# Designed miniproteins, single chains: the designs that were tried, part 109

Each design is a single chain, and the fold is of that chain. pLDDT is the mean over its residues in the fold that is shown.

## One batch from the design tools (miniprotein)

Design m3789
Fold by ESMFold2-Fast:
Parts: sequence; C-alpha cells; structure tokens
Structure m3789 (fold): chain A 66 residues (1-66)
Amino acid sequence: MAELERLGQEALERAKAGDAEGARAALDRAEPLMLQYGVSQGMPEEEIRAGLERQKEALEAYARAV
C-alpha cells in the first residue's frame, strides 16, 4: 500500500524533472505490486495492465515536454 503510493509519487516527481526513463522505471517497479493487489481485490489483470501502460505513456510524454 504505502510502497505503491511511494512509487507513484516517485514516478510523478521524475516526470516533472524531465526524467522519462526514471518515471517509467518507477512504474515498472510498481507493476508487479499493482497486479498482485488489484487481482486480490477482484480487478481484471487486463484492466490493470492497460491502465498502467496509459500512465507510463502519459508520464513519458509529460517528461519529454518539460
């Protein structure tokens, strides 16, 4: 829980600093934890993966724009 929030904040801070690779790396680290937690809560794995990929693309685009 707290670790997922921490990784999400790290990804956002890296994106704000223009570090697209760092932002993606933080989300990549969060992915296994998000899948484990989301699936345990009854969320379809496909939805979790799709949502995470959209966030990665958005943060990379944001980082490259700053």
Scores: mean pLDDT 79

Design m3790
Fold by ESMFold2-Fast:
Structure m3790 (fold): chain A 71 residues (1-71)
Amino acid sequence: DKVRRAKDLYEQGLKAYEESNFEEGIKLLEEHIRLLGKATAQQMRLLGEMYSKLGKYKESVEWFEKANELA
């Protein structure tokens, strides 16, 4: 089930974020987005935040800009 797998990946990504495992959180959330073919503004903001926590500011800004386009 594609929907169930996507939900599980997002929940795992949130848990990784809560545990400060930002590299893993990014990987899981990007896989969730790839599987569904789209992202919510909230998910894009979460990616921006996680990239920022890793000092990857270019990627962080790109995701926040994408989130703002949807809001």
Scores: mean pLDDT 86

Design m3791
Fold by ESMFold2-Fast:
Structure m3791 (fold): chain A 70 residues (1-70)
Amino acid sequence: LKDKKKKIEKKIKDVEKEIEKTGRQLAEAIHAGDTVTAERLRKKLVDLTNTKKNLENEYKNVDDKINNDN
């Protein structure tokens, strides 16, 4: 379980980096008036945010099992 927790932590960090990168690209697209790229990047941010939320829930479930399971 501890190894599984470490793998999830790495995945969360990877997704956070993608969120930051996508957020910067979105800000640039908005500033440039590129509405098509901005809309695509907003959709990607939603998908990445949902992925991060799912990974955080998985992390909590694994952590709870380590600390609370018989």
Scores: mean pLDDT 81

Design m3792
Fold by ESMFold2-Fast:
Structure m3792 (fold): chain A 60 residues (1-60)
Amino acid sequence: SESMKKAMVDHVKYIAKTKGVDEAKEVGESMLKVLKSMGVPEEVLKETEEEIKKELEKIE
């Protein structure tokens, strides 16, 4: 859902600002792997990954 995607992106942004971009990338990848194992559609996973990358690029 859109709300779930936003929550994940916001969490990864929070990690990037508090722990650093490298740790945020690892957290994001781990979260996406969990969602994939739970059967979330690949299209939604790709959109979420792209949004995470876009937001992390804005931070550093």
Scores: mean pLDDT 81

Design m3793
Fold by ESMFold2-Fast:
Structure m3793 (fold): chain A 100 residues (1-100)
Amino acid sequence: SMKPPSIDAMRERLLRARRIAERRGDQDAVRGLDLLIETVDNRENKEKVKELLEEIWKHPDFAMRMTAVQIAEVILEEYDIEVAKEIVKEWEEALTKQVP
């Protein structure tokens, strides 16, 4: 199955990851995951989604930024958001340059 995860499945996975990060005392991960959850919860508000995705793009954690790309791809499929397209493109270019 090559189907991307649904919005509801992504939200559930983010909530589980947040609980794990909170138990570990990883405040940077908790903050990043809160922004990702807020992006999913506000997905119908294009301006709020743009603001949140731009904030997540500043996060130092590679895995957090990669999760933002996956959320942006799902939102693009449902909502056609230009800022999400720019984030995905910039991330794909960065990954190509970071090959071991």
Scores: mean pLDDT 69

Design m3794
Fold by ESMFold2-Fast:
Structure m3794 (fold): chain A 73 residues (1-73)
Amino acid sequence: MEEEARKMAEDVATVGSRAATERGVPEAVERIREAVFKAMEEGLEEGLSPEEVTERSSQAAADEIRRAVEEKR
């Protein structure tokens, strides 16, 4: 489970990094990766399912992209 969740988080981080680059905030890539893995770790600690962990990680990536775009103005 933990290994599977880490792979899912890696996939989410990859997609998020690509989206950040396309939105013109490539500097946020590292921050997005950190947010995704933090959400995954917290979700696993809370006993969430792999699906719930993936959803939380995806939301974390989306939130960081939104913040980075807003900061860029």
Scores: mean pLDDT 80

Design m3795
Fold by ESMFold2-Fast:
Structure m3795 (fold): chain A 63 residues (1-63)
Amino acid sequence: GSLELSQRVQAAYNAIKAARPDLCCGKNSGRDACACQALALKLALEHPDASVADLERLALEAV
């Protein structure tokens, strides 16, 4: 469901942010997503059956 997708995207985002904070601009513009948010969403959509743990691992492989 959408809640599970949000949880998985958040897990990937947190992993990318921890590994590559330079990809996360820290700006709350409301209009532009940081590159790390875009990558997290892309990974979650490309791997719809991946668990939260799998997405964290995939995010770390992508950076």
Scores: mean pLDDT 72

Design m3796
Fold by ESMFold2-Fast:
Structure m3796 (fold): chain A 62 residues (1-62)
Amino acid sequence: MEAAEKAAKEAEERGREGGVEAAERSGYQFSSIQGRENPEDAEAAAKAAGEAGKRAALEHGG
């Protein structure tokens, strides 16, 4: 899932504004992500955020 890391980063960065709206809808996901400082938890958080952002972008943009 190394490609997922790049996709998650790009989706987050590109859809920064759109990600804010998605984050508000799925705030529970980010509010529970406290271990982002940990390498293992950071990877899981990036993956989840990327999936949410990518899904929102695809649904809106196509």
Scores: mean pLDDT 54

Design m3797
Fold by ESMFold2-Fast:
Structure m3797 (fold): chain A 70 residues (1-70)
Amino acid sequence: RPAPPPVQPFELTPEQQEVLDRVLELSGDDPIVAGAAFADLVRSGETSDEAIRRAVEQARREEEEARRRL
């Protein structure tokens, strides 16, 4: 089994790229929601469907709160 290369903050791994694509689809191309959800997933290192759904839902709640204030 090949050893994984070190992760760089400016370069997405193939797994992170898939997560980003999935997040964009689930967020309906909302860059604020997608960005927040992706950042949370990168911090946690999660790539599962469950983690993606939770991150998108959390980002949507944050955006909803911001919209209520605006």
Scores: mean pLDDT 71

Design m3798
Fold by ESMFold2-Fast:
Structure m3798 (fold): chain A 64 residues (1-64)
Amino acid sequence: GPSPEEAYAAGYALGTALVKAGASPEEIGRAGRDLLARLRAEGADDAALQAMENGMVKGIIDAS
């Protein structure tokens, strides 16, 4: 499954892209849930899922 580093990078890229696109908080939340579900289906462990969430938050902050 995806590594924590890969999951973080995916979350970061998603968070930055959505903020730059002017996505609503609801759209950001949905996209984050969809990415978590995909990573989980690909066999991501809890560390990778947490890293994705951390990456997405950091991406949102850096793009804001």
Scores: mean pLDDT 91

Design m3799
Fold by ESMFold2-Fast:
Structure m3799 (fold): chain A 59 residues (1-59)
Amino acid sequence: SKILKQGEEISQQLKSLGQSDVGDSLLNQVKKAIEKGDYEKAQKWVDMGQRALQSVLAS
């Protein structure tokens, strides 16, 4: 799904920037939300991950 792909891309970028724990945790939460059919929660995790990635890139 589009949400899962976004979560995977954000996780991979965070890992490449040395934030492997954050990236892995984020992707795990996105996958759990999708498994439960909670796409609103999955999108919220993706949005949080985007903000985390922007914070790292701005530093």
Scores: mean pLDDT 84

Design m3800
Fold by ESMFold2-Fast:
Structure m3800 (fold): chain A 77 residues (1-77)
Amino acid sequence: SLAARLAELEEAEKEIRELLKELGLEEPDRATQLALVEEAEKLRAAGEQNVPSLLSILMQLAEALLALEAEKAALAA
């Protein structure tokens, strides 16, 4: 159901937030999430392999948060 899928997405967001807290990272706001995704895309396009592990993790979590937010918004509309 729509309600069940929305609950699953909210639980996934909670898991990402808990992981950020465990890593001692501040949850990025939407503007920071978008900037991190843009930077990740530029690094991938350039074939860059020497990305600091913590920055790489933060970029991945930002991408995941944006994807979940987009799906959640689409279901809520």
Scores: mean pLDDT 78

Design m3801
Fold by ESMFold2-Fast:
Structure m3801 (fold): chain A 78 residues (1-78)
Amino acid sequence: MPISDEEIDREAVEIMVAVFRSVARHNPKALDPDEAIRFAEIAVKNGDLEGAREIAEILKKSGLEDAAKKIEELIKKA
C-alpha cells in the first residue's frame, strides 16, 4: 500500500515518461495512447504540467496526435 500517493504518482510519471520515450524511439506502434493519457492525468493532478507536456510531445512525435491533443487540453484546464 503506498505511503504517499503524491510521491508515488510523481515517481511513476517520471518512470513512464522515460518508458514512453524509449518505446516511441524503438517501437512506436507498441505505445499505448490510453495508458499515456492516464499518466498525463496523474501528472496534471499533481501539478506536474511539464511531465504531462513531455508525454504529449512523445505522442505527437510517434504519430498519436489525437491522444497528445487530449493531454494538451488537460494541461490547458489545469
Scores: mean pLDDT 73

Design m3802
Fold by ESMFold2-Fast:
Order: structure tokens, then C-alpha cells, then sequence
Structure m3802 (fold): chain A 56 residues (1-56)
């Protein structure tokens, strides 16, 4: 269904965001640490969006 297509796309985006976060979270550079936190927040928002699409 179209819902399944959207969920699949969001899951793929979530996986990519997690990879970027993980690569940056090991850095001691403040900019990289801030970017890791921002990607973590966006990944969390993406997960909530997937859940809402599944419910509605």
C-alpha cells in the first residue's frame, strides 16, 4: 500500500540518520558532537512520524 511505501522510505531515512549519528558521536570535535545530537533528534522525530502513520 502507499502507507507501506511511506513507512519503508522513512525507515530507510532513519537508518541513514543513525549511521551518520554513530559516525559523529565518537568525535571529540564540538561541531561533530552537536551534529550527532541534531541527527539523533531528527531520527527520533522520524520514528514518531512512522508510528503516527501506522496508527492513522
Amino acid sequence: SRRDQMIAALQQAHALLRQIRDQRSGSTDPRSQLMALLFEVVAGSTELTIERIRER
Scores: mean pLDDT 72

Design m3803
Fold by ESMFold2-Fast:
Order: sequence, then structure tokens, then C-alpha cells
Structure m3803 (fold): chain A 77 residues (1-77)
Amino acid sequence: MEEARRALEEAERALAELERLIEELDAPPVFWQAADVARGQLAQARRLFREGRYEEARRYALKLTRDLRGLKELLLS
């Protein structure tokens, strides 16, 4: 449970950071679209957590965090 909670919190922070950078850099629409998709994926991970599916929620959130970090690197390149 706690590991899944921490993974969700990390994904939330990664998404917030990406959204802040998109706004600050006036990024192309493709990055805003990617952020919208990521927001939906975060909602899915939270739903899994609410259903008691902690391992699935953790894995989903960890994958989302990696994808968000990749988008951030792409945005900053």
C-alpha cells in the first residue's frame, strides 16, 4: 500500500512539473495533448489504488512517471 501511494505521489509530481514546463516554454500542442493523456492515465492509477489493486496501481504509476520524465527530456532537448 505505502509503495503504491508513493508511486502515485511521484507520478503526480512528475505530471505537475511537466505541465509547468509546457506553460513556461510555450511548448507545441503535442505536449499539451501528451499531458492530457497522462492526466487520464494518472486517474486510472488512482482508480486501481481505490479498488485495492495496489501492485497494479504501483506498476502503472511507475511506468507513467518514466514516460513523463521521457517527455520532459524531449521537451528540454
Scores: mean pLDDT 87

Design m3804
Fold by ESMFold2-Fast:
Structure m3804 (fold): chain A 56 residues (1-56)
Amino acid sequence: MNFEAGEIAGDSGRRNGGRSGQKAGVEAGLSPDVGLSAGMAGYYGGPITGALVASL
């Protein structure tokens, strides 16, 4: 599920930065590019923002 994986990436990105969000997103099933985008979006806007970016 892209939304759930993006939420995981966004939460990790908020806590540890976009790179950590990318790793968490990839482990949850996102491509590296989507995981990085979701993680960085989460860094700025939180887990829901990461989930929205992963859904695009």
Scores: mean pLDDT 73

Design m3805
Fold by ESMFold2-Fast:
Structure m3805 (fold): chain A 69 residues (1-69)
Amino acid sequence: AAARGAREGARAAAEGHNAAGASGGYDMSKNSPNEEGRKAGLEAARLGASGAPPEEVARAMDRAAQASE
């Protein structure tokens, strides 16, 4: 459970970083604050680091992905 939670958190953080990076790059060209994507990624990572249940982390990741669409 703990290992799975950490793995899910790391995966969510990596995917959030990748998605936020792609979106951030797009927004950087416009010089806009891309806090939403960045915040979502950071929140998912924080949840994983704080030992939140993997379901909570996955939910945060899902929300970030939807916001990126």
Scores: mean pLDDT 57

Design m3806
Fold by ESMFold2-Fast:
Structure m3806 (fold): chain A 94 residues (1-94)
Amino acid sequence: MLSDEEFEELLREYEEREPVKILSPELALALAKVLKVLGAETLPEFREKAEKAGLSEREFMQKVYEATQKLGLSPEVTREVMIVALQIYRGEIV
């Protein structure tokens, strides 16, 4: 489970860096796999599903984290996917 400390570190990293505007091929592929696990085909659909489900930011990020762990993504790729997911949740779509 994503800890309070890990979530707070992720939020600090997100706030200290510029939003991801262009996805690398590796990150795009990882995100596509995460979306498929979560039952969405596109980034706009994923955002709409999260909003309609009434998930908190933390509950949304927890589900994304669980999907990355299920897929066996590296810590570095997991971190980048989590930042992009937070960007999508906040309406800063790439």
Scores: mean pLDDT 74

Design m3807
Fold by ESMFold2-Fast:
Structure m3807 (fold): chain A 64 residues (1-64)
Amino acid sequence: MILRVEFPEDLDIVKAAKELSKIPGVEILDVSRTELVLEVSPENIDKVIEKAKELGAKRVEVLP
């Protein structure tokens, strides 16, 4: 599954990307100033969403 995660502009997005990549079944597809695009295994989607929220994500979107 593909997730788009948006963070506040004042957050270190590279640090957020590294923390999310520690979760099994997560691949970083794209990194921008405020946004990460992740490929996530279906079994770990809830863990990734919870971790993103803990890291300060303001929006998490599941892409079709």
Scores: mean pLDDT 82

Design m3808
Fold by ESMFold2-Fast:
Structure m3808 (fold): chain A 65 residues (1-65)
Amino acid sequence: PPLPRPVVSADGKHVEVTVASLEELEAAVAMLVRGGGTLLEYDPAAGHAAVRLPDGTVVEFHVAA
């Protein structure tokens, strides 16, 4: 079974990023994962993804409506 959605920590940094398209979403996620980030959520159908960086920062992406 899938794990519950990760909780963004108040002691960590939380960054929200709006991207213009699904292609930009995929590119941004791929860049952070290549940089050592851990993929937490990936839902391109909903235009959403979340990546945890090695320092504990969580970056959430969403496609602009």
Scores: mean pLDDT 73

Design m3809
Fold by ESMFold2-Fast:
Structure m3809 (fold): chain A 108 residues (1-108)
Amino acid sequence: MKIVIKSTDTLDEVIEKIERAFNEGKEIVFEGELPDEIRSLIPKSLQNETAALAVLALNLYYRKNYGTRLTEFDPTDPFAFAVYVAAASKNAVSPEEVLQLIKELLKR
């Protein structure tokens, strides 16, 4: 069974669906284009599925560990860029995989 993220979903709805997928062990699929709120967080130079997965995983990480939300994806931030590069190099297909990569990067 899969949890579907729609192009009309808000950032909060997307994060809730991802948290639910992690808790229930379900796969995430994107139906159509990336949600508008997710696209607004990604600089135009990085508007691709991997950047969206990195943003979603970073928001989930900040919410669970600090009770805050990432306000913007900054590709000049070394940590945010490292998460993006790790996701791209591993051909990550879910925010759960990217969240695991975040945990690995923080152990180094």
Scores: mean pLDDT 66

Design m3810
Fold by ESMFold2-Fast:
Structure m3810 (fold): chain A 70 residues (1-70)
Amino acid sequence: MVEELRREAEEAIRAGDGEAGRRLYLQAAEQEAPNDPQRYKQALLEASRVFREAGHDEDAARLEALAAAL
């Protein structure tokens, strides 16, 4: 379920595993809106906010850039 992937991603980020969190969040976004670029963009921006709040500024910036390209 998308909610489960998102919860696991947030837990991974807060535990210091930004790579696992990023991967799980991206999987959740793809399942949530595989053929809807606007919803996918919103999911990426939400994930970038979570990463930034956790201190992962590089991962946040990368997701923001990806969203801006959509």
Scores: mean pLDDT 75

Design m3811
Fold by ESMFold2-Fast:
Structure m3811 (fold): chain A 82 residues (1-82)
Amino acid sequence: MSREQLLAETEVALHEMRAAIYEKIAENSKDPQLKAKYYEEAAEHYRRAADIAERSGMPQELVDRLRAKAEELEKKAEEIKK
């Protein structure tokens, strides 16, 4: 494993961790505006993780999973805003 690969994997892991934290904050929020905002923040971090993973040649299954998770959370945010 190269230094460049380790850095990319670390960045993906950090974005996944931040996304999971924001998703948990959203789940526990009773305010619909805050709930939607934190789901959107979580989705953005999953998208960043997916983009880094794709650019770094990580498995397509990982990229697809991260993008699917971002889309799921974006839909949850949209549903809450209505």
Scores: mean pLDDT 87

Design m3812
Fold by ESMFold2-Fast:
Parts: C-alpha cells; sequence; structure tokens
Structure m3812 (fold): chain A 72 residues (1-72)
C-alpha cells in the first residue's frame, strides 16, 4: 500500500515539496542541498504521517532537482 501523498501526480508532489520548503523558510535552490532536502522530507513525513522508503525519497529528490532546473 502507498500513502495518499504518493498517489499524487508529479505536479502535485512538486507543489507539496515547494510548500514544505517555504514553510521551513528554505530557498527553492536549497532543494539541491542534501541536508535541506532531508529536512523537507522529514516535514512531509510528519505532515502525512508516513515513512518514505529510500526509493521514494530518491524519486522525490529527482523531482525537486527537475523543478529547480526549470525555475532557474
Amino acid sequence: PVSPFLQLSDESKGFELLRAALELGLDLASLTDPAAFARVIAHLERRYGVTLSPAERARLRALALALHARLR
């Protein structure tokens, strides 16, 4: 079974990543930093009451990097 969060489209997941980063006071460019990204993931895990697997975190990190590239 997957959490409702993981059922979202990549676009919706992107918005959730950006929202979490902004709520933590992080710049969008900080999503490229592994430590800042780990804080965003922990924030999302708390919000949705889930523990993300390493594969799920890797997928979300790839999405964050793609979003940062598009916003430059």
Scores: mean pLDDT 75

Design m3813
Fold by ESMFold2-Fast:
Structure m3813 (fold): chain A 106 residues (1-106)
Amino acid sequence: SSSRLREIVDQLVELQSQPSSDPSRVNELLDELMRLLEEENALQELVDLAEELLSGNEAQQQTAYLLAMLVLNVLSKKELETGTLTPEEQELKERALEILEKLENS
């Protein structure tokens, strides 16, 4: 799953590097990431990859944005359904928000 998650992220970067990305393909890859997150508990790995992409080119930074938004959506849904997040999940939420803040201020 770790290698598959990286493969999907690399495909998202490739799509973001194109002059016109296919939104349906981007959404398909994001849906596959959502399934992997539910099956493999890979939220931390996704945040780690998003932080790695912040130091990259524009396509990598745009992909970091998409991954950070995905993490926030997953955790926000969990918080609404359960009423709380674990300390580990709260830390991942804060890290995802920091990624978005860095991208807005750059």
Scores: mean pLDDT 83

Design m3814
Fold by ESMFold2-Fast:
Structure m3814 (fold): chain A 64 residues (1-64)
Amino acid sequence: MPEWLHRAERVFLQLAAELGLLDDDELLARATEVYHELVAEMPESTSEEEFRARLLPRLEALLA
């Protein structure tokens, strides 16, 4: 796995655990789709902090 994808996946898994998405298969599936869309939109130079800042609001929207 490229280093960028490894960093992105790590941020996603941390946020999924923090938001309780791992216990709901439907929410986890939707969160995974949002994650893949964001990975496609952001450049490989994206930091963990930038990716987290962009992903967190999108995942929180799934809980609204």
Scores: mean pLDDT 80

Design m3815
Fold by ESMFold2-Fast:
Structure m3815 (fold): chain A 70 residues (1-70)
Amino acid sequence: MDAEIARLIEKVENGTASAEEVARLRAQLAALLREEAPDAASVEQHAEGGGKVAARVAKATKAKGSPSAW
């Protein structure tokens, strides 16, 4: 277990955790859940991070070359 996660859990249990620390704990737990399954198809899907830039370019192309008469 990550030492930072343990630290955040302790603060939450003591009722001294700030909203930022609670958000960090949630984010790190979500990352651990991702780590549980990424050995499947998830690892390859992470490589698609750059694909969002291509999607933006595709949208710009629509505005420039959108089919007008069908």
Scores: mean pLDDT 59

Design m3816
Fold by ESMFold2-Fast:
Structure m3816 (fold): chain A 76 residues (1-76)
Amino acid sequence: SLENDINAGVADVAAAVSRLLAEIAEKQGNEEAARLYREAAREFRRAAEAYERGDTERGEELARRGMELLRRGDAL
């Protein structure tokens, strides 16, 4: 569906941003934040793949996990 295609694109952007945040955290010496941001990127990439195959429920679950990991990283 168009909605799943849009959600897949948004998740791919979130994965890319999460990777950038991980690189920034590494440069700042924040290894724990970097780990959480890399894990977030992985979850968002999995969300994009789920949306691409039409698995809306799984895509939403994985995107939520990615957002939780970003929140935890941002708190460090």
Scores: mean pLDDT 91

Design m3817
Fold by ESMFold2-Fast:
Structure m3817 (fold): chain A 69 residues (1-69)
Amino acid sequence: PVLPANFLQQIENLVSQKAPPSLTSEERQRLVALAQEHAESLVAAFRIPPSNGLIELAVDLALLDHAAR
């Protein structure tokens, strides 16, 4: 499922706030894509509509995945 535009914007804003400032634009784009993937997986798994809290969790999961690589 495709996320609504307001949640896509929230992902971009949270990545900008939480990601290390040393990341390139390409690395930030990869983090945004990874956060979108986590958000879509959470929505599908729990069968719930997206929420601000779910988007924050998805971004935090993306940052953890990036740090583990």
Scores: mean pLDDT 79

Design m3818
Fold by ESMFold2-Fast:
Structure m3818 (fold): chain A 85 residues (1-85)
Amino acid sequence: EDSLIAKMLKEEIIYRALRLARRQVAQAQAAGQPLDMDAVIEDSVNQAIAETRDRLVAQGVDEADVQAFLDSIRPEILEEVRAAM
């Protein structure tokens, strides 16, 4: 049960992070600006995680529990986003 919810949250964060990263890449390419892909990926993942944390806390989930869970899956999310870029 909890494993399925964790998988769904991880997939949502990955998809959001990819959308944020791809938007930054497209904007940099259109502007002719150099781009640090590692920084773009890390920033996009951190933003997606922060937005998910804030949403869950606003819905009444304990902040410490949410933070511990998101910290535990962050390395896997970074690896998946890097692999997809």
Scores: mean pLDDT 83

Design m3819
Fold by ESMFold2-Fast:
Structure m3819 (fold): chain A 79 residues (1-79)
Amino acid sequence: VKEKIQQILNNIEKAIEAHDDASVERYLKALEPYMDKLTAKDLVELAEILKKGSTVSSKSAVYYTTSEFYLRLAGEYKD
């Protein structure tokens, strides 16, 4: 499960680097079954990847908003 989550996060990052918004959506959907198993660290990593996407994509507002959501969710698991 941990390795599967990391693989999906890596795929999202590569899709963002390739400016492939459709692949980003597909990988985010693939991550949905594992959302309850993501650690605070995984959520921060996902948020950082999406925030990076917000600076280069025409969907910048969506990526930024989604990043902020995951950062707030990560705060619920960390002190």
Scores: mean pLDDT 72

Design m3820
Fold by ESMFold2-Fast:
Structure m3820 (fold): chain A 79 residues (1-79)
Amino acid sequence: SKEKLQQLLKQLLDNIKSYYKPLGEELAKEGRTEDAIRLYESIKQGLEFLLPKIEDPELKKEAEEIIEELEEKIEELKK
């Protein structure tokens, strides 16, 4: 079902924003920079893999924005 897939993708993006991004920030604050980078790179890689399979333009745009945010966070942490 297209609607169910759309909802699952939206939930995934929401979970990344509400849980995984804050988790990465917490790891970085604790001095666990390598763990934070690895977490962000893993999420980014997963989203990049899914991106060409997202047909909904709104979800695709949201995923692209998250990838961009994760790239910025990784770059900052690799300083």
Scores: mean pLDDT 84

Design m3821
Fold by ESMFold2-Fast:
Structure m3821 (fold): chain A 89 residues (1-89)
Amino acid sequence: MKYEIVIKAKGLTDEKAREIAELLLEMGSVSGKIKKVEARLDPEGPEGTAVITVEADKELDPIELAQRALDAARKVGLENPEVLEVKKL
């Protein structure tokens, strides 16, 4: 299963997007549900937007996935992160 999460936060950088991906992958390694995570700033989106791609062995709840992304964003020091979209690919 593959998912795309669009996140927006003030002070979001490519480095912070990568840190979010690393935290999400670490959580997946512990639970065995997430196999791969990639994150990049969205070059075509609004300023301060990043796209996170998640690959999982099992179908994930989009609400749970959004909450994990928000928690990861807060842990890397982003203020008031927002999930704009969660799309199943």
Scores: mean pLDDT 76

Design m3822
Fold by ESMFold2-Fast:
Structure m3822 (fold): chain A 79 residues (1-79)
Amino acid sequence: SKEEVIKALEELIEELKKALPKLPKELQPEAEELLEQVEGTLEWLKKSSDDALSDEQYEQILQQLDATRKKLDELLSLS
């Protein structure tokens, strides 16, 4: 559901905010960009009507969320 996707995005934003100060300064800009992208997706989704998104569009958001989590894990592994 839209509510479940919003919750997942909010949880990812909190994970990114907690991880950011733990990263080397050299990697922080990339993590900040990921945070900005996720926050943008959340804001857009909250402004969209509940009937505006297809199941396929929700799947695309979930795939992007998974890709972002994977990227964060990669950044943390470089620390």
Scores: mean pLDDT 79

Design m3823
Fold by ESMFold2-Fast:
Structure m3823 (fold): chain A 85 residues (1-85)
Amino acid sequence: MQIRVEVEAPTRELAQEAARRLAAEFEKIGSVGEVRVEGTRAVVETSSDLSMDQIIQLVRAAHALRERGARVVRIELKPTKESLE
């Protein structure tokens, strides 16, 4: 399963920090994905299949900056192999 996470921050600097932390989390779980900053929004999208535990860990990492005003505004789960019509 692939995941897309979008984090809205009060500043571009905090959005860049969110993107860096999410990229570091991808490195830890061995996932392949794209991390980009669009204005004040950090967008993270995986291209590899993740387990449910890896998805939970990534979501927890995305919420780590909420005390600094960053908010997870979108989480999208995309079935890859088993959910073809």
Scores: mean pLDDT 73

Design m3824
Fold by ESMFold2-Fast:
Structure m3824 (fold): chain A 66 residues (1-66)
Amino acid sequence: DAAMRAALERAIDTVLEDGLGSPLLQKAAEAKKAGNEEEYQRLFDELLATVRRMAAGGHAGAAAIA
């Protein structure tokens, strides 16, 4: 759980640096940049649920989504 959250946070930070990523990652990065914590948490929870489902096999799956 903590590892998946850390991976997702790194992915969002990478989107902030590169401007590249899925639409959901970009929205989460924009919400974080704007200081919109409520929107960021909502998007983060959606992304985390997706990452958990697809990364059931481990860290590599989380990195692929992120």
Scores: mean pLDDT 70

Design m3825
Fold by ESMFold2-Fast:
Structure m3825 (fold): chain A 99 residues (1-99)
Amino acid sequence: KVEVEVDFGGLRALAQALRNYVGTHGVDPGLTFVLHSGDTPADGGPRRVEIIIESKDGQEQQIIDNLIRSLEEEAERQTDPRERQFLLDVAEKLREFQK
């Protein structure tokens, strides 16, 4: 089981990268995303994204590799430097779990 927690930022770019991942690889039962909602006067939307990768078949590395590729490909398409950097930061955290 691999868990990655990322602070809320660049969610638009992250959502697009995840849509591209699902479009290419399908819905992977070993990959779960949890959105943590905040409660502030200005915005009660998601504050944090948690990525959980768990595979009974030992496919965690394939999921990690594919997700990193999708994040990096979406980062190349982003024109906003902050959205781009957010995707790269998520990919960097996932690289800590690569073999």
Scores: mean pLDDT 66

